Designed miniproteins, single chains, continued (4). Designs and how they scored, part 115

Each design is a single chain, and the fold is of that chain. pLDDT is the mean over its residues in the fold that is shown.

## One batch from the design tools (miniprotein)

Design m15991
Fold by ESMFold2-Fast:
Structure m15991 (fold): chain A 81 residues (1-81)
Amino acid sequence: ALSVDELEALLRRAVAELRAAGRDADADTVMQAMSDAIREGRAAGLSTRERTLLAARAAIEVLKTVDPALAARVEAALRQF
């Protein structure tokens, strides 16, 4: 099973790949979606693991429209989480 640290590292790499491709606006949108999900999870009293899962799901929703291949990689990682 994937750890919280491993999933967080994968999400950071996905954002870094978008920036490396010159897609800073898309990277910012993914980061904002993840930050919003984490903030909502904290307000709801969710665990670190549950907040990381929400962040990954939020990232996938953005990535489905901007980079389907990255979305598929994050979805595959979530199945191991």
Scores: mean pLDDT 88

Design m15992
Fold by ESMFold2-Fast:
Structure m15992 (fold): chain A 58 residues (1-58)
Amino acid sequence: SFRDELKATLLDLGFSDEEAQKVADALGDDVSRGRAVGDVILKHGENVTVQQLIDAVS
Protein backbone atom coordinates (compact mmCIF):
# COMPACT_ATOMS: atom_id res chain seq x y z
CA SER A 1 0.00 0.00 0.00
CA PHE A 2 1.06 3.64 -0.28
CA ARG A 3 1.34 3.83 3.52
CA ASP A 4 3.71 0.81 3.52
CA GLU A 5 5.84 2.41 0.77
CA LEU A 6 5.96 5.71 2.69
CA LYS A 7 6.96 3.91 5.91
CA ALA A 8 9.75 2.05 4.05
CA THR A 9 11.02 5.35 2.55
CA LEU A 10 11.08 7.03 5.98
CA LEU A 11 12.98 4.09 7.49
CA ASP A 12 15.53 4.38 4.63
CA LEU A 13 15.89 8.10 5.48
CA GLY A 14 16.87 7.17 9.07
CA PHE A 15 13.57 7.66 10.91
CA SER A 16 12.62 5.24 13.70
CA ASP A 17 9.84 2.68 13.21
CA GLU A 18 7.67 4.68 15.67
CA GLU A 19 8.27 7.99 13.80
CA ALA A 20 7.61 6.38 10.39
CA GLN A 21 4.38 4.78 11.67
CA LYS A 22 3.20 8.12 13.13
CA VAL A 23 3.58 9.83 9.74
CA ALA A 24 1.94 6.91 7.89
CA ASP A 25 -1.03 6.96 10.30
CA ALA A 26 -1.46 10.74 9.85
CA LEU A 27 -1.42 10.28 6.04
CA GLY A 28 -4.15 7.60 5.90
CA ASP A 29 -5.48 6.99 2.37
CA ASP A 30 -5.55 10.68 1.31
CA VAL A 31 -3.74 11.10 -2.04
CA SER A 32 -3.40 14.90 -1.58
CA ARG A 33 -1.63 14.36 1.77
CA GLY A 34 0.63 11.82 0.06
CA ARG A 35 1.62 14.42 -2.53
CA ALA A 36 2.31 17.02 0.20
CA VAL A 37 4.56 14.54 2.05
CA GLY A 38 6.38 13.68 -1.20
CA ASP A 39 7.02 17.37 -1.89
CA VAL A 40 8.48 17.94 1.60
CA ILE A 41 10.78 14.89 1.23
CA LEU A 42 11.96 16.08 -2.22
CA LYS A 43 12.55 19.63 -0.89
CA HIS A 44 14.51 18.63 2.24
CA GLY A 45 15.93 15.21 1.35
CA GLU A 46 17.81 13.50 4.20
CA ASN A 47 17.42 16.69 6.32
CA VAL A 48 13.62 16.30 6.54
CA THR A 49 12.16 16.21 10.08
CA VAL A 50 9.18 14.28 11.52
CA GLN A 51 7.53 17.62 12.41
CA GLN A 52 7.77 18.88 8.79
CA LEU A 53 6.09 15.67 7.57
CA ILE A 54 3.33 15.86 10.22
CA ASP A 55 2.72 19.54 9.35
CA ALA A 56 2.41 18.58 5.65
CA VAL A 57 -0.39 16.06 6.42
CA SER A 58 -2.24 18.25 8.96
Scores: mean pLDDT 75

Design m15993
Fold by ESMFold2-Fast:
Structure m15993 (fold): chain A 85 residues (1-85)
Amino acid sequence: MKEQAKKQVENLIASTRAAVWRYERENAPEKVIQLYKDMLEVLEEMVRAGEDPAEVAKEGEKAWQLFGKSVDEGEEYVKKLKEKI
């Protein structure tokens, strides 16, 4: 069970990093690029802090869902996560 959650977190980090690279190449709005950069930093810090991989995966998935719905909601969510670490 822990190995599956850890793999899910590794995949989320890789996907988030790929999203940053893709959006920079596509000249996306800076606010969108910054959201993914901030989320990448938060995910990496949560892993470094020894957070439960299942919780890290849950938070990352929720952030990704919010990014698809609203940039403003995504920004608020990432800011809340940053304040916890």
Scores: mean pLDDT 80

Design m15994
Fold by ESMFold2-Fast:
Structure m15994 (fold): chain A 85 residues (1-85)
Amino acid sequence: DLLKKIEEAEKKNKAEVEAANKAIKPLLEEAKKAHAAGDYEKAAELMKKAVDLGVEIANSIKDPLERLAVANAVSDLITKAVLEM
C-alpha cells in the first residue's frame, strides 16, 4: 500500500519534517500578520519564501518516497496557514 509506505517514510523523516516546520512556521506566521495588516504584497512574498524553502528541504532528501512524505507534510502546513488567513 503506497499510502502506508508514505506514512512510514514520514515517520523515518520525522527530524526533517520537524526541521521544515520550524523553518517554515515563522514565515507563515509573518505572512498571516502581513495579510491581517492589509500588506498583501509582503504576505505573498513570505508565502513564496515558505513554499520555496519547503521545496528546498524536500529536494535535500534523496529517497523519492521519503521526499514525497516530507513534501506532503510541508504542503499540509502551508495549506492550513492559507485557510487561516
Scores: mean pLDDT 80

Design m15995
Fold by ESMFold2-Fast:
Structure m15995 (fold): chain A 91 residues (1-91)
Amino acid sequence: RVAEALRRVAELLEEAARAIDAGDFERALELLEEAARVAASVPETEEFARLARRLAERAREAADGSQLERDIVSALARMAAAVARLIAKRL
């Protein structure tokens, strides 16, 4: 269950990063909110729920911000996805 939740969170975070790269912040926020909900459904992944909520906040700010701010949020989402996949693989 934990490994499955982490794999799903990783997928959602990678999709969110692609949406940010495409300038689709509405889609990115939907994906980040779903990642937070999936992560919150499993107590062991609560840290990823908090991270996804923080990424959503950063994405809202970046939507009206600079290209650098958008690139940073996209990179952070991809790094979070990589960490989630790495942990899932070890479980």
Scores: mean pLDDT 88

Design m15996
Fold by ESMFold2-Fast:
Structure m15996 (fold): chain A 64 residues (1-64)
Amino acid sequence: SKVEEYEEQERQVQESGERSLKSLDELAESGGDKEAFEKMKERVQKRTEELIEEYREKAEEERE
């Protein structure tokens, strides 16, 4: 169903966001600009949250 498709997309977005944040943490530890990587993490986190909300709204629309 479309609801199940959107729930799967939400899960994939969450997992992808978590992997991106882990990669940025590893890059920061390797001696990069920590302030720049913190700002990148904030952007990744915000985008991930926006995409999760988008798919949640689409799933709710399909349920109604």
Scores: mean pLDDT 82

Design m15997
Fold by ESMFold2-Fast:
Structure m15997 (fold): chain A 58 residues (1-58)
Amino acid sequence: PSEEIKKKAEEIKELETKGILAAIAGDYATAQRYADKVKAIMAELSEEEKKEVSKLLI
């Protein structure tokens, strides 16, 4: 994958991890903010870029 795709995958992974930790702590408002940021990044990706990111997130 390109460096841009790798950076986006790492950003998504970090945001998802922070969101999960916030939800476990009961901070659903913060968890939702992180989920919204992930959704925004994913919305900017093409179908091929989404596949590349998904492979990097596994």
Scores: mean pLDDT 80

Design m15998
Fold by ESMFold2-Fast:
Structure m15998 (fold): chain A 75 residues (1-75)
Amino acid sequence: SEAQFEADVLLALAEIIYAISKVALERGKETVEDLKRDIELLKRIAEQVAPLDPQGAARIEEMRKELEKKLEELK
């Protein structure tokens, strides 16, 4: 369905955001403000995915929690 396709695209986008954020953080190219933006983006994507693919939304939440841990390390 179109809804399933949309959920799959959003999950892929979340995975890309997460991967880039992690690489940038490990390379010292991610600021606290960049990290906060990435966390907020993952939150918004998870909210959109949740009614279509609860398991996909849960994976995005796991990615978000990992970035939250990194944010705590920078404070």
Scores: mean pLDDT 86

Design m15999
Fold by ESMFold2-Fast:
Structure m15999 (fold): chain A 67 residues (1-67)
Amino acid sequence: SPAEKLRRALVELGLTPEQADRIVEALGGDVEKAAKLSVDELMKIPGVDRRTAAAVREAARRVLKEE
């Protein structure tokens, strides 16, 4: 699924599996939402700093391009 691809991409970018799971769960598995949310909105997720938020957006955009 796209959500599983996002989870794997986040782990490959250096996030822990726990952090990746929290991010995917907070987004309801919605990869398009992950690509479109602002850095500030993503930083509302526990454990997501500005650098991590930018990585989430990039990972989501890459997943969508492959779909």
Scores: mean pLDDT 81

Design m16000
Fold by ESMFold2-Fast:
Structure m16000 (fold): chain A 73 residues (1-73)
Amino acid sequence: SDERIEAEVAEARAEFKTLSVEELEAAIAHLRQLIAYYQTHPAPPGMSKEETLALLERLLAVAEEELARKKAE
């Protein structure tokens, strides 16, 4: 659900703030690979494909925002 996605995004946002630029770049690369994977493969147990892709896309956006913020500092 959107509510669950937003909760996980909020937790990930807090964690991403503690990561280095290198760790964020690695996380972004991994999220992009997961998005590509789940576009062509079944969703993990307990989630729909739509929920899985929506969550990963939100996490990617948040990680990219934090990376941009750290690089601008």
Scores: mean pLDDT 84

